# Designs tried in a protein design run: designed miniproteins, single chains, continued (5). Part 93

Each design is a single chain, and the fold is of that chain. pLDDT is the mean over its residues in the fold that is shown.

## One batch from the design tools (miniprotein)

Design m19239
Fold by ESMFold2-Fast:
Structure m19239 (fold): chain A 74 residues (1-74)
Amino acid sequence: DKIEELKKKAAEEFLKKHPEWSAEELLNSVPPVLRLYVYQLLPKKSKALIEELLKDELLSDEEKEELQKLLKEL
């Protein structure tokens, strides 16, 4: 829906503003509601980054399921 599209666009703009930041720096600095979208846009994905994201108690059940699925694919 439009809200999900806006979150994805916000995540893309966040990445464009910080091209010099590492994946860890980006994920630690981005607002929680955008973390999953930022992670999806990263060129390199790692189990360690997903495990850190899964510790965030503010994640929705849907976001947790998606991260668990990504963890199993790595």
Scores: mean pLDDT 70

Design m19240
Fold by ESMFold2-Fast:
Structure m19240 (fold): chain A 55 residues (1-55)
Amino acid sequence: VTLEEARALLEEHGIEDGPGAYTAVRLGMAQGKLDEGLELARRSVELWKARQAAA
């Protein structure tokens, strides 16, 4: 599994749960690409916050 595949999964499922971001970071660590995993997780958190602010 690549970080690109993880990103596609997060986007496809419109991640609204914290576990999705955590999974992205874990995949990044396993691939030795922690920085990319963290960037993906940050994006997921921003989407979640935007949804919370709209409520």
Scores: mean pLDDT 64

Design m19241
Fold by ESMFold2-Fast:
Structure m19241 (fold): chain A 82 residues (1-82)
Amino acid sequence: TSVTTSTNTLTGGGLQTVSAPAPSFLQPGDLVEVTLDTPDATYSSWNEVVNASDTNFTVSVDRPDLVGQTVTVTVTWKRVAS
């Protein structure tokens, strides 16, 4: 398991999608969890790797009240087959 953390700023109104950098050495079938922390809530989604060249993973956040806030995005990678 590998973990990458970055910060992003929420933009626009309504549903927000943030992209997180892909971990190195992906394999098709690996699982990637993207977690976004706001001051009052945590949002997460699981993403399945389709190609080793997948570059970004996403989580959707519908918080127009938090536009302009800096949030922490954490990507956790789990290799399913070794």
Scores: mean pLDDT 66

Design m19242
Fold by ESMFold2-Fast:
Parts: C-alpha cells; structure tokens; sequence
Structure m19242 (fold): chain A 105 residues (1-105)
C-alpha cells in the first residue's frame, strides 16, 4: 500500500505529469475489480501510459520494444476482454509474446 504511493510519487517527480499518475491509479483500481470490463479498462490505461513513456528519448532499446508491443496489442486485447472472447485474447497474447521474444533476442 505505502510502497505503491511512493512509486507513483517517483513517476510524478520524473515526468511531472499528474495525468500519468491518474492513469496508473485507475488502471490498478480496474484490475482489482477482477472483471473482464476492469481488465479491458486497465489495458487501455496501460496503452496510454506506454504511449506517454515512449516520448522519452532516454529509453533503452529493450524498454522501447516492450512499450511499443504494449501499444500495438493493448487495444485489441481490451476489446477481446470486453467481448468475453477468451480465444481471441489468447491469440493476441501469443502474437504479442512472439513479437516481444523476436525483438528482444
């Protein structure tokens, strides 16, 4: 609990953007609800966070690849959760994993 607030404060200090901290909080709250709708909402916030972080020119190649994969697949994965399509979510997750493994090798 206390550790999560300290991590969010660190992100705010590094990026100076209260909107980024708000997306992190809303994403975590959505996941804690443990619903398909909450998982979809959390993935959309994860996409917004990843798009924001990709503006940082100091990112390592590995960090950039991870964030780009998140941005590419998060919206489609969120739609699959919202539609309760487990097969489609699994397909998207496997494609994301394969792309991540190929680019990080």
Amino acid sequence: MKEKEEELKKVLEEYGDEELVEWLRKGEEAIENNTNEGRAEALLYLKKIAEYLLKDESLSEEERIILEVIVKYAEEAAEAFKNKDEAKFKEISEEARKELEEKLS
Scores: mean pLDDT 75

Design m19243
Fold by ESMFold2-Fast:
Structure m19243 (fold): chain A 91 residues (1-91)
Amino acid sequence: AKAEVEAALAHVKAALEALRRGDVEAAERHLTEAITHLFKALEISPSPELEEALEHALKAAKALNLGDVETAEEHLRKAEEHLRRALEKMS
C-alpha cells in the first residue's frame, strides 16, 4: 500500500509541475498514473484519506478535459494533501 501511495503522490506532484509549465499533455499522463496507483492502494488498504485523494484526482481529470487548468490545479493540490495524510497514517 505505501509504495502505491508514494507513487500516486509523485505523479500528482509531476502533474502539478507539468501544469506550471503549461504542459497539459504531460499533466494528463501523470494524473492517469496517479489515479491508477490510487486504485491499487485502495484495493490493498482502503482509507478515507485515499478515497478523498482519488475523488480529487478524478475531479482534476474532469477539469483538464474541460480545459479548466485552474480548477484542475486546485483539485491536484487537495489530492496531494490527502495523499500526504494517508502516508502519515501508514508509518
Scores: mean pLDDT 87

Design m19244
Fold by ESMFold2-Fast:
Structure m19244 (fold): chain A 102 residues (1-102)
Amino acid sequence: SSDVDKFVQNTEREVERVLDFAREAGGVSPETRQLLYRELDKIREILVSQGQEQQGQQLEDRARAEIDALPENSDVRKNILIQFQMISMSGEIIVGERQLKR
């Protein structure tokens, strides 16, 4: 449906927003990288629950490759800011999913 399509598009934009922020910050610590992988797994499960298994797998595959390409950055402040962006992303995706469930 149109609402599900918008939800998928918004989810993809939120993931790319966080990855762009991490890239501009100069990369991530090993700990932040592991958090990004875990959040992607959760996002994929949400998309699968909405019948978007192929879209969820494609998003995870693409975003995982982008995370793998991020350089290592041990800057504590930058990593905290990236984690705040991840929390914001997850919150927006959860709200969007709830709006679809009526």
Scores: mean pLDDT 88

Design m19245
Fold by ESMFold2-Fast:
Structure m19245 (fold): chain A 94 residues (1-94)
Amino acid sequence: SLESQIDSLENLYPIEAYIKGGSLFSFPSITRELAVRILAILIKKRVPMKYMEQLAHAAELVLKDRRLAPHRVDSVSEEAQEILKEAKELAKTL
């Protein structure tokens, strides 16, 4: 399942976790909550922030595409930052 693959990220080296975590965003069952959990695990594993910003942006685009949301550059950027903020807070509790 997607959840079991997310849990397996904790057992990978940071770069492998980053690559696998990014690939999990292509799953049809991906939700905002699961995307935040993926990012939180990667933050806890100390994946560099530049890669985390790229993944947060990718997560936002995937989640919005599924909703056929209108394309707005500013709303895309703000939502990516909010996803990353939620992931940073969750990472502190993991």
Scores: mean pLDDT 76

Design m19246
Fold by ESMFold2-Fast:
Structure m19246 (fold): chain A 112 residues (1-112)
Amino acid sequence: MKIKIKVRITVRLGDVNRVTIEVEGEGGEKALELSKKLVDNFLATLEGYVDVLSRTLTVDEKNGKVTLVVDLQGPAEDLMLAVEIAEGVFRLVGAVLSLVGEGTIEVEVRVE
């Protein structure tokens, strides 16, 4: 496999909900570009279901890491649905990459 991407989504439920997505890619510039697209898709999915209060994007090109931290308003159920949809999309993209011999995507979701 030429590209290896790890996606970690952490959900913190509280008075204000916080979601962190961390995407780490091995495979040079192509992996970094795909990692950025996965994070963009995640944010777009969240914005479709919940109100985004704040967002912070950090790109660490040396380590191939893209991190997005989002503070959210709305029902926990809508947030969890958005996270489940995004996880499904990432797993499907990973399956397609594996099918065409271009790479893999590993997805971990944690609720704290």
Scores: mean pLDDT 87

Design m19247
Fold by ESMFold2-Fast:
Structure m19247 (fold): chain A 60 residues (1-60)
Amino acid sequence: SLSEELQERFRKLAEEAYKAIKEGKVDEFMKKHGLTREQVEALARYYEKQKKKELEKINK
């Protein structure tokens, strides 16, 4: 569905934002996607939070 496609695209964007911060490529990511620094940071935090939840599921 459209909602599922949007959620998947958002998740991938959040993952790329997290990696951009780790690699020091925030400015490049901002220009590529037309995002502000605050938006990139928010996406990265969202990805980090999701990763933590997935890790918790593995531990029962």
Scores: mean pLDDT 78

Design m19248
Fold by ESMFold2-Fast:
Structure m19248 (fold): chain A 74 residues (1-74)
Amino acid sequence: MEEDLRRAREEARRGVEEVRRALEAGASRLEIQQLINRGAARIVEAGAGLPQEQQDALLREFAAEVGRLLAEAR
């Protein structure tokens, strides 16, 4: 359980970093959306053993961080 939470958080950090680097490189909106979708999928896979509430919280945190990066890139 604790290891699943750690892995899910690491996947969230990786996903955010991938989006950040892609935005810095001038990636297309489609490429950014694909990275977001893949990042979310990896978080779900890593967190599959967690209670649904924790899975939802991790996805909300990921979405919030990505949303902040997208707003900063305008």
Scores: mean pLDDT 84

Design m19249
Fold by ESMFold2-Fast:
Structure m19249 (fold): chain A 87 residues (1-87)
Amino acid sequence: GEELAKKAEEAARAGDLETAIRLAEEAYKAGNKEGAMRVLERVAKLALARGDYATAARALRLLSEIYEEQGDLRKAARLRREADRLA
């Protein structure tokens, strides 16, 4: 839950974006959708700042899936399009 999202945010701040994504996915499965979304958005921004387009695309695709599950189809489609542009 919240502890997983917190650990994911710490990993992202340390620059370990792969661990941040994994822990965000675990937080999502534990029911903390909002925490997972915050981490994935941060990972996407950090990856873009680094020029790591593959990691940014992965974070945006996962974020798109979460928005789609929440019924925000418009935001999900926009994020998927941004991810496709980076890959």
Scores: mean pLDDT 86

Design m19250
Fold by ESMFold2-Fast:
Structure m19250 (fold): chain A 64 residues (1-64)
Amino acid sequence: MQKKIDERAEVVIEIADNLHKIGVEINEELGLPAVPLPDKSEEVQKERFERAKKLVEENLKEAE
C-alpha cells in the first residue's frame, strides 16, 4: 500500500506543476500579474510531498 500512495503523491505533484505552468502561460498571454514561483527549498518540497501523500491516503480510505 505505501508504494502506491507514494506513486500517486508524485503524480499529484506532477499535475499541480503542469497546471502551474499552464497558468503562467495564460497569465502572460492575458497580461495578468505574474504567478509567484513555488519555493524550491528542500523543506517546502518535503512539506508538499507529505501533504500530497496525506491527500492520497484520505482518498484511498474513502474508496474502501
Scores: mean pLDDT 69

Design m19251
Fold by ESMFold2-Fast:
Structure m19251 (fold): chain A 89 residues (1-89)
Amino acid sequence: MSIEPVDEEDLDREELEELIKRHARAAHAALKEYLETDPSLSAEERSALYRRAAEIYREQARWLRTEYKFEEVAELLLEIAREFEELAK
């Protein structure tokens, strides 16, 4: 049995970035599905929410790049932001 020898701090930057990317992709898919399938949203409200989501993802990308140098995560979040901006058209 013994103590679980897992320490998340022992993950290198690349492994941490891959974990964050997986979580970001899952969260993006769930949010996109929710926004696309909510019948209570008007086209204008849906467009506004897509634009707001894009803004949030751009801010998160800047923060992760600046504070943690998670370049691949930042690039993924920017791609997600662009997708939401396209959906808002």
Scores: mean pLDDT 75

Design m19252
Fold by ESMFold2-Fast:
Structure m19252 (fold): chain A 68 residues (1-68)
Amino acid sequence: MSIPESVAEMVAALPADPAAARRGIAGLVRLMLAEGVSRETLEETAELIGERDPERAAMFREVLEEAL
């Protein structure tokens, strides 16, 4: 399984509570950046999240911009 697919699956499994979901996404984004994941792979991850949940994809993009 690719990194984008694994992370999209993890995001889909996060709690419905927006604050808890945002904390989970923030942790995943920080981990991906710490591991040296490319900007292209991060954008692919956001696209895959958006196929299932556009609101969580927007949250992922917001967290990514805050972390950069």
Scores: mean pLDDT 80

Design m19253
Fold by ESMFold2-Fast:
Structure m19253 (fold): chain A 77 residues (1-77)
Amino acid sequence: SDMERVRRALENAVKAAIETAKKLLEEGASKEEALKEAFRILDTAVRGLEDRGLAVPEELVEEAREKVKKEIEKLAK
């Protein structure tokens, strides 16, 4: 289903965003820089889904953003 496709794509984007942020933090980037790049990855994935004609529920986007933020805040301690 389209919803399963959207959920899978967002899950993959969350994983990619967190891994990118982790690498940036390990390389000495600030938490703010890591968050900015992670959110850019998420936003790019959402736009890609929408460009393909898939409806991306705002609630799922907010949940993805919150998960990314929480994980980066844990990594940046």
Scores: mean pLDDT 87

Design m19254
Fold by ESMFold2-Fast:
Structure m19254 (fold): chain A 98 residues (1-98)
Amino acid sequence: DEVLEELERLSKLPLTEEQKKALEEVKELAEEMKKILKESIEKGESVKEIAEKIKPLTQKMIDIANKYAKTSGEVVLLAAKAIKELNEELKKLAEEKE
């Protein structure tokens, strides 16, 4: 998993306390989003149902990205990447449903 591997890599860098907290929050949100996606797909839930479940988590990730934009560009990039991967998975699910 590219996002989780990147978060683990960044956690080993000499980071400020603020940057460490931001990375931990992004990692927790990314793991929660992946769990919801997996469980919802396994249950055969619609793209709309999955989107509604993850919407509050994507909003929190955007809020973290905005808060740390000036202090941690790496956290902002990881949040954007996680949102992009999520959107790509949702698009694939929508295209596979006839």
Scores: mean pLDDT 71

Design m19255
Fold by ESMFold2-Fast:
Structure m19255 (fold): chain A 97 residues (1-97)
Amino acid sequence: SLRDQALEKLAELFGMSVPVLRKALGGVELTPELAERLLAAKTKEEAIDILARHLVEELGERAPELLRAKAELISDPKARELLLELAERAEEILAER
């Protein structure tokens, strides 16, 4: 599926296994549109921007708070780091408004 292809590409860009990535992004709905945008990303930075913008659209102003709360529940250091990077980028996006 497009979702599985997007997860595999993100795993490569983030230097993570797909299971670890699934734990970090558990509850994030990868729509076909989001999956296609992620497949077009060439860098970790581009992928983080795409994901953070999607999360801000879905969760609004609370996106950074919710991502940090989830990071506290994750035992894997790389998954936790990804959630914190997404929270920081979400704050930057919200500050641009």
Scores: mean pLDDT 85

Design m19256
Fold by ESMFold2-Fast:
Structure m19256 (fold): chain A 84 residues (1-84)
Amino acid sequence: MMSLIELAGEAVDLWAAGRREEAIRLLEEYVKRTGKLEAYQLLVTFLTLAGFVKKASELASKVELEDTLTRAQMLLMAEYAMAS
């Protein structure tokens, strides 16, 4: 079983390589196996940054991570504003 730190590193590496769907899938499998709040925080953030806003909102509401969703949405808006 992968630790949260190792999982976060792998997800970030996949994201940086343009393999965003694989990064999200890795996080989804980890939350499915462990139910850890910190893993849900990462998943909500990655879903939001990938543009899956509805799925991110539904997940954040289910696990009471509305603050995480808000921060992720702010990061997404900043990314679009910078055209990056």
Scores: mean pLDDT 77

Design m19257
Fold by ESMFold2-Fast:
Structure m19257 (fold): chain A 81 residues (1-81)
Amino acid sequence: ERLKEALLEVARITREAAEKSTDPEVAQKLRQLADEIEKAVENGDIETARYLALEAARQLKKAGFTEYANRIDELLREATA
């Protein structure tokens, strides 16, 4: 449960960053990642959801959303520590 909640929160954070992006390509990629994370969680595919969450953090760092990426890293660390 805790990890599923964290993964859904990662999707929410990723979508929030997409809304704040002024780059349409970056926003589209972030929304796609958020949608894929939610889909994986709904399907019970926690391994895929975790992988996608890590990819979201990487894409956020590349886009300059370092604070959002750090929030994701912290959530995943707390949920699995």
Scores: mean pLDDT 83

Design m19258
Fold by ESMFold2-Fast:
Structure m19258 (fold): chain A 82 residues (1-82)
Amino acid sequence: MFRSKEEAIKYLEGAIEEAKKAIELGKEGKISEKELKIIEYALEVYEKALEEVKKARSVEEANEILRRAEAEIKKYAEEILK
């Protein structure tokens, strides 16, 4: 995964910005309700992960936080897309 905590932070900041833009498109009716729910959940998970990564003591801890965040989003998306 990432080689530094700073790389993990930049990735999460980028993911958060992309999610916010996608939510704006969803409010304009340009994405489905299911996709919007997944993106809104992903935004919450990424924002929480960003706070945790900022407090992480090592790059290994930061990578574990990110891995958990991605797994939570994937599990939620699978549940919504049933």
Scores: mean pLDDT 82

Design m19259
Fold by ESMFold2-Fast:
Structure m19259 (fold): chain A 93 residues (1-93)
Amino acid sequence: SLAEKAAEENLKFLREEGIPEEILKKLEELMKKGEKGIRVVELAYNIVLLSKRHNIPKEIVYKLIELAIENSDLPEEEIREKLKEKYEELLKK
């Protein structure tokens, strides 16, 4: 599908940006499970784009992507709230 092709291109972008292979493999496995995985790969793509705009450390980016993966079964709005809370937590270091 068009959505699957977009997710594959997003995953390629994440690999080129140096996201660890362990995270990429989790995203690939989620994509095989359908719509929820495609959505999480898109969220990971958006996290990386935001990190480039705001100079967010890669360690924080990886933790946010892992959190999105762990919460892949939740509605997108709930995942986004969890990501926001985690980001605010990690900035206090």
Scores: mean pLDDT 84

Design m19260
Fold by ESMFold2-Fast:
Formats: sequence, C-alpha cells, structure tokens
Structure m19260 (fold): chain A 84 residues (1-84)
Amino acid sequence: MSLEELKEELIKEAEKLQEAGIALAEKLGDKKLEEEAKKVPKEAEEAVKYLEENYPEEEAKKLLEEAIEHVRKLTAKLEKLAAA
C-alpha cells in the first residue's frame, strides 16, 4: 500500500471506530464517551500529519499499518460491548 492509501485507510477505520464508540456511548448513556468518540476522526487526521512530519516515509508507512490494525481491533471490541 502507498502512504496515501494507508492514510485514507486509517481515516476510514477511525470513522468506523467513531460509529462504534457512539453506539456504545448511547447504550451506556455516557455523553462524555460520545463526545470523545466524535473527536476520533480529527485525532486520526492529526496523527497522520504528525507521522508525515516527524518520520521517514517507510517508517511512517509501518506506523500507519500498526495504527490501522490497532484501530480495527479496538472497533471490534467496542462493537461487541455495544451489542451485548
């Protein structure tokens, strides 16, 4: 995957994490968790920018791949909690 493709993939996964976080927050009646979940896509965009500015391209790609895997795992956990 190119750096651009990895950036787009992380943002897409962050949007899914936001949806899962909002669903969990609604189930729990936790407005603070809902507010934090709504910030996730912006935080992902800021993280992408930080990686591009502070790391060589090859290292940034590796960190983005790790971040995507981490976000996917977290989304799956939140979805299970919301469904239970």
Scores: mean pLDDT 85

Design m19261
Fold by ESMFold2-Fast:
Structure m19261 (fold): chain A 80 residues (1-80)
Amino acid sequence: MPSPEEIIRALEEILRERGLDDLLELLQSMSEEEQIAYLMVLVSDPEYAELVEELARRLGVSREELLDLLERYIAEAYNS
């Protein structure tokens, strides 16, 4: 299963490839926990559906599995 670092790294790569520099800069200004929380917002936004599906594909998970992982990582952050 992909780690938080792997998820964020893959997202940064997709954002860079698509020229979404403003989103990339915003993401890089955040903590890992904030990056995962922000990605949960993107997952719920239909404007980013193709980006989220590409991210899930690169990570070898379904969109539903990706959302479940993000929710788990946010929960785990409160125990670390």
Scores: mean pLDDT 80

Design m19262
Fold by ESMFold2-Fast:
Structure m19262 (fold): chain A 84 residues (1-84)
Amino acid sequence: SVKPKLSEKEFEEIYEKVKKELEKLIEERGKLTFEDISTTVIKVLKELGVTLSDEEFKKLLKKLVEEFRDKIEDLPPAAEQWLE
């Protein structure tokens, strides 16, 4: 048995689900925090029964931060480094 890394399709499904949840938070509050993003990712991964490596998790967070950059208030320095 192989523990496959996330396929492109699986990664996109997780990304889209997290993205929709974050869009709802923006509609309700007008803004996001980095904690909202990380918490929503963890929640979605748990519901789907998926475990990411640290690198895969960071890559997903980076992609989400880049997509919602204009709506994120108070990015921590670690997350800012991920945008490089």
Scores: mean pLDDT 74

Design m19263
Fold by ESMFold2-Fast:
Structure m19263 (fold): chain A 60 residues (1-60)
Amino acid sequence: DEKDELLQKFVQAKTEEEKREYLKKYREKDPSLSEETAEELAKLSGEEAAEILLKKRIEE
């Protein structure tokens, strides 16, 4: 699953720029993730960002 691969790469990314790139690609596949939320997630640790993404999906 391409979305899952992008999320794994995002979690493993070492720099904010790499995180933004993977989230941008993820957003192309899932537009429910807003650009604003993606920018906020890129500033967090991969684990924290993944938890927030999962929580957002469950709550929606």
Scores: mean pLDDT 71

Design m19264
Fold by ESMFold2-Fast:
Structure m19264 (fold): chain A 80 residues (1-80)
Amino acid sequence: MASPEEILRGAIEAYGPLLSSENEAVVLTALRVLTQAVRIAGEAARPFREEILALVEPLLSHPNPAVRAAARELLATLEA
């Protein structure tokens, strides 16, 4: 059975690269999956904060307002 840390690491490895997709639906899906992985990890997400911030911060300036909102939601979830 995967630990919360293993689940979050797997999500970052699988979905992190998708944040650079030209397809906005793929970017939104990746942000939503990462947000749920962070919620599942809870306090176990703390060691991943800097890595996730580096991946997500460029998306705060994305032209699509839905992508910007999803990126802010992920960062808010990390700080909760």
Scores: mean pLDDT 83

Design m19265
Fold by ESMFold2-Fast:
Structure m19265 (fold): chain A 59 residues (1-59)
Amino acid sequence: DRKRKEIRELILEGASYGVEAIGGAADVVTGVNPEEGRKRFEESLKKMDEYEKKAQELR
């Protein structure tokens, strides 16, 4: 139970960065905020990878 809850929380945190990555990509593609969008996209992908690895270690 505790392990499953911890994995779920890590997945949810990773997923939240996935949403940020999509937003950053949209800002780049639409030209609304390309520089900040690119940074947010790259930083969010890095965070997603970190949380995915943490979840994988607990699995």
Scores: mean pLDDT 78

Design m19266
Fold by ESMFold2-Fast:
Structure m19266 (fold): chain A 79 residues (1-79)
Amino acid sequence: ASGDAVEGFELFLELAVRTGSRKAAERARNTIEKAIAEKNVEKLKRMVELAERAMKRSPLVREALEEALRRAKEFIERA
């Protein structure tokens, strides 16, 4: 069963921040991309807040998510 995508996203961010896992960062990026495809503005707003907090803690997360986060913000602003 698919859990809450935001809950899973937060877990991937925390794993990437604490362990430097590129795979966890990639899974977080894929979750943002899926939310954009679903056009779920409320979910994207929550994910952007979580991602920006993680990006302040980890340069690896910042590099991995910067493009997806930019696209998410553009989508939110245009919605």
Scores: mean pLDDT 81

Design m19267
Fold by ESMFold2-Fast:
Structure m19267 (fold): chain A 55 residues (1-55)
Amino acid sequence: TDSEQESLAEKVATLLKKGKKDDALSLLKNLKSKGYTSEQISDIVGLAHEKILSS
């Protein structure tokens, strides 16, 4: 939704496109440790899936 979430979604999408699911999960866990909420993480994952489908 904002520029930061878009950048994070792109990173997650890139990892998923490369088949690096464990790396994507590690990134999401790191975001949670930095104070991102479950809702924000869900939004980032949703945006990442949109980027995969659109690309």
Scores: mean pLDDT 80

Design m19268
Fold by ESMFold2-Fast:
Structure m19268 (fold): chain A 70 residues (1-70)
Amino acid sequence: SEIQDYVDETMKTLLEKSEKLDEEKKTQVLNLMGQVWDYYLDYFLYHKLTPDEVKEHLDEVLKKVDELSK
């Protein structure tokens, strides 16, 4: 699944970025991982999101983790 692959890559990126952060920022990454899981459920289980909408939401999560890494 294209969306499954996108979710998996997003979660992998969050985990890899988290390894270089302090404990406070690691907690913020855990919150971002929770948001990814909520978008996953909204797409696959609840059918509330289109493929484009979930990708846009995941891209915003990736922007937020990049900001934490600066």
Scores: mean pLDDT 87

Design m19269
Fold by ESMFold2-Fast:
Structure m19269 (fold): chain A 100 residues (1-100)
Amino acid sequence: MEKKIEEAKEVALEASKTVSKEEAVLIGYRKLAELNGLSEEEIERFLEALKRMAEGAEEPEDAAIAYGAYTGDEELMKELLELARKDPEKAMELLLEIAR
């Protein structure tokens, strides 16, 4: 399970050589979603929700719901939602680190 997170982080790190750090993180999340078997449509919705969280938008719940769907972890979804309201960037880092 750690292998999926490591692969996503590696992809994000390679992307960071040519794009912004924020864009590289989104690329990493895309890879993590692909490795968890999401369809292209589901990946697009998830990344849009994460981008809105990073921009401090009113819809951090959408990203928390999408993440909960990956893991089935209701407690982690609740913590992510709370963190997204306080610090969207840390919520994005947490997804890359803790998704197992």
Scores: mean pLDDT 60

Design m19270
Fold by ESMFold2-Fast:
Structure m19270 (fold): chain A 74 residues (1-74)
Amino acid sequence: SLEEKLKEILRLYLEALHLFDRRGDPAEVLALLDRALELIDEALSEETDPKVRKGLENLREEILRLKEEVERAA
C-alpha cells in the first residue's frame, strides 16, 4: 500500500542517517538511500495529494544531497 511505502521510505532514510553518523560503510548507506529514492518514485506515481507529493519531492532532494555528502566522505 502507499502508506506502507511511505513508512518504508522513512525507515530507510532514518537507517541511512544513523549509519552515516556512526561512520558506517558508505556502500551500505548509498544502497539504503537508493532504495528510498526508488520507493519515492513509486509513491509519487500513486499519490494524488499535492502536499504529500511536495513532501516526497523535498525528501528526494534531501536524499540526493545526503548521497553527495556520503560520496565526498568516502
Scores: mean pLDDT 87

Design m19271
Fold by ESMFold2-Fast:
Structure m19271 (fold): chain A 72 residues (1-72)
Amino acid sequence: MEEVERLMEELKREAENAALKLAQQGKYKEASDLLKRTREIIRKAQEYVKKGNYEEAIKLAKEGIEEAKKVE
């Protein structure tokens, strides 16, 4: 439970940082699309938590964090 919450918070921070970098480069659409994808990932992870599937929620959050960290 605490691990999923921590990962979702990290995902939000990494996505916001990545979106800021994209916006500073004039890539506003890419920044907006990244934030939309992040919201969808968080929503799906919360659905997995409600179903008791914490492993899938953790995996989904980690994949989102890795995608955000790839933004230069």
Scores: mean pLDDT 83

Design m19272
Fold by ESMFold2-Fast:
Structure m19272 (fold): chain A 59 residues (1-59)
Amino acid sequence: SREAAERARRRREETRKRMQKFGDEYSNMAKTLGSEAAAEKVRQEFEAQIAEARAKELA
């Protein structure tokens, strides 16, 4: 329905904003942790969150 389409559109916009915010937080955490291994873990979590957010857009 049209309502569902509008919800999906707004959800995508929110997802995009969250992706930018998480990217900034990832950069900050990488500096704080001070190790490539730790930064790698944060990166993987970031990618997982993006995938989950996109899956929710389909719901």
Scores: mean pLDDT 71

Design m19273
Fold by ESMFold2-Fast:
Structure m19273 (fold): chain A 72 residues (1-72)
Amino acid sequence: DKELLKRAAELIKENPDSEEAQAFALIAVTIAAKYSDNPELMRETGEKVAEAINAKNYEEAIKILEEGSDKL
């Protein structure tokens, strides 16, 4: 769901250091992958989001989530 990825991006924008916001983003991309018309693209998106979060590059994580939302 496009809305789920958008909400994940918003939560990280509000509190990027929040473990809850980071966990929500990872769960959101996992759910999007399950119910997407393009599960391979969503899986790659999830891997990139996890990498950005682990690097503490929250701007990149937000960008990936928003771009993933637009492609759904």
Scores: mean pLDDT 76

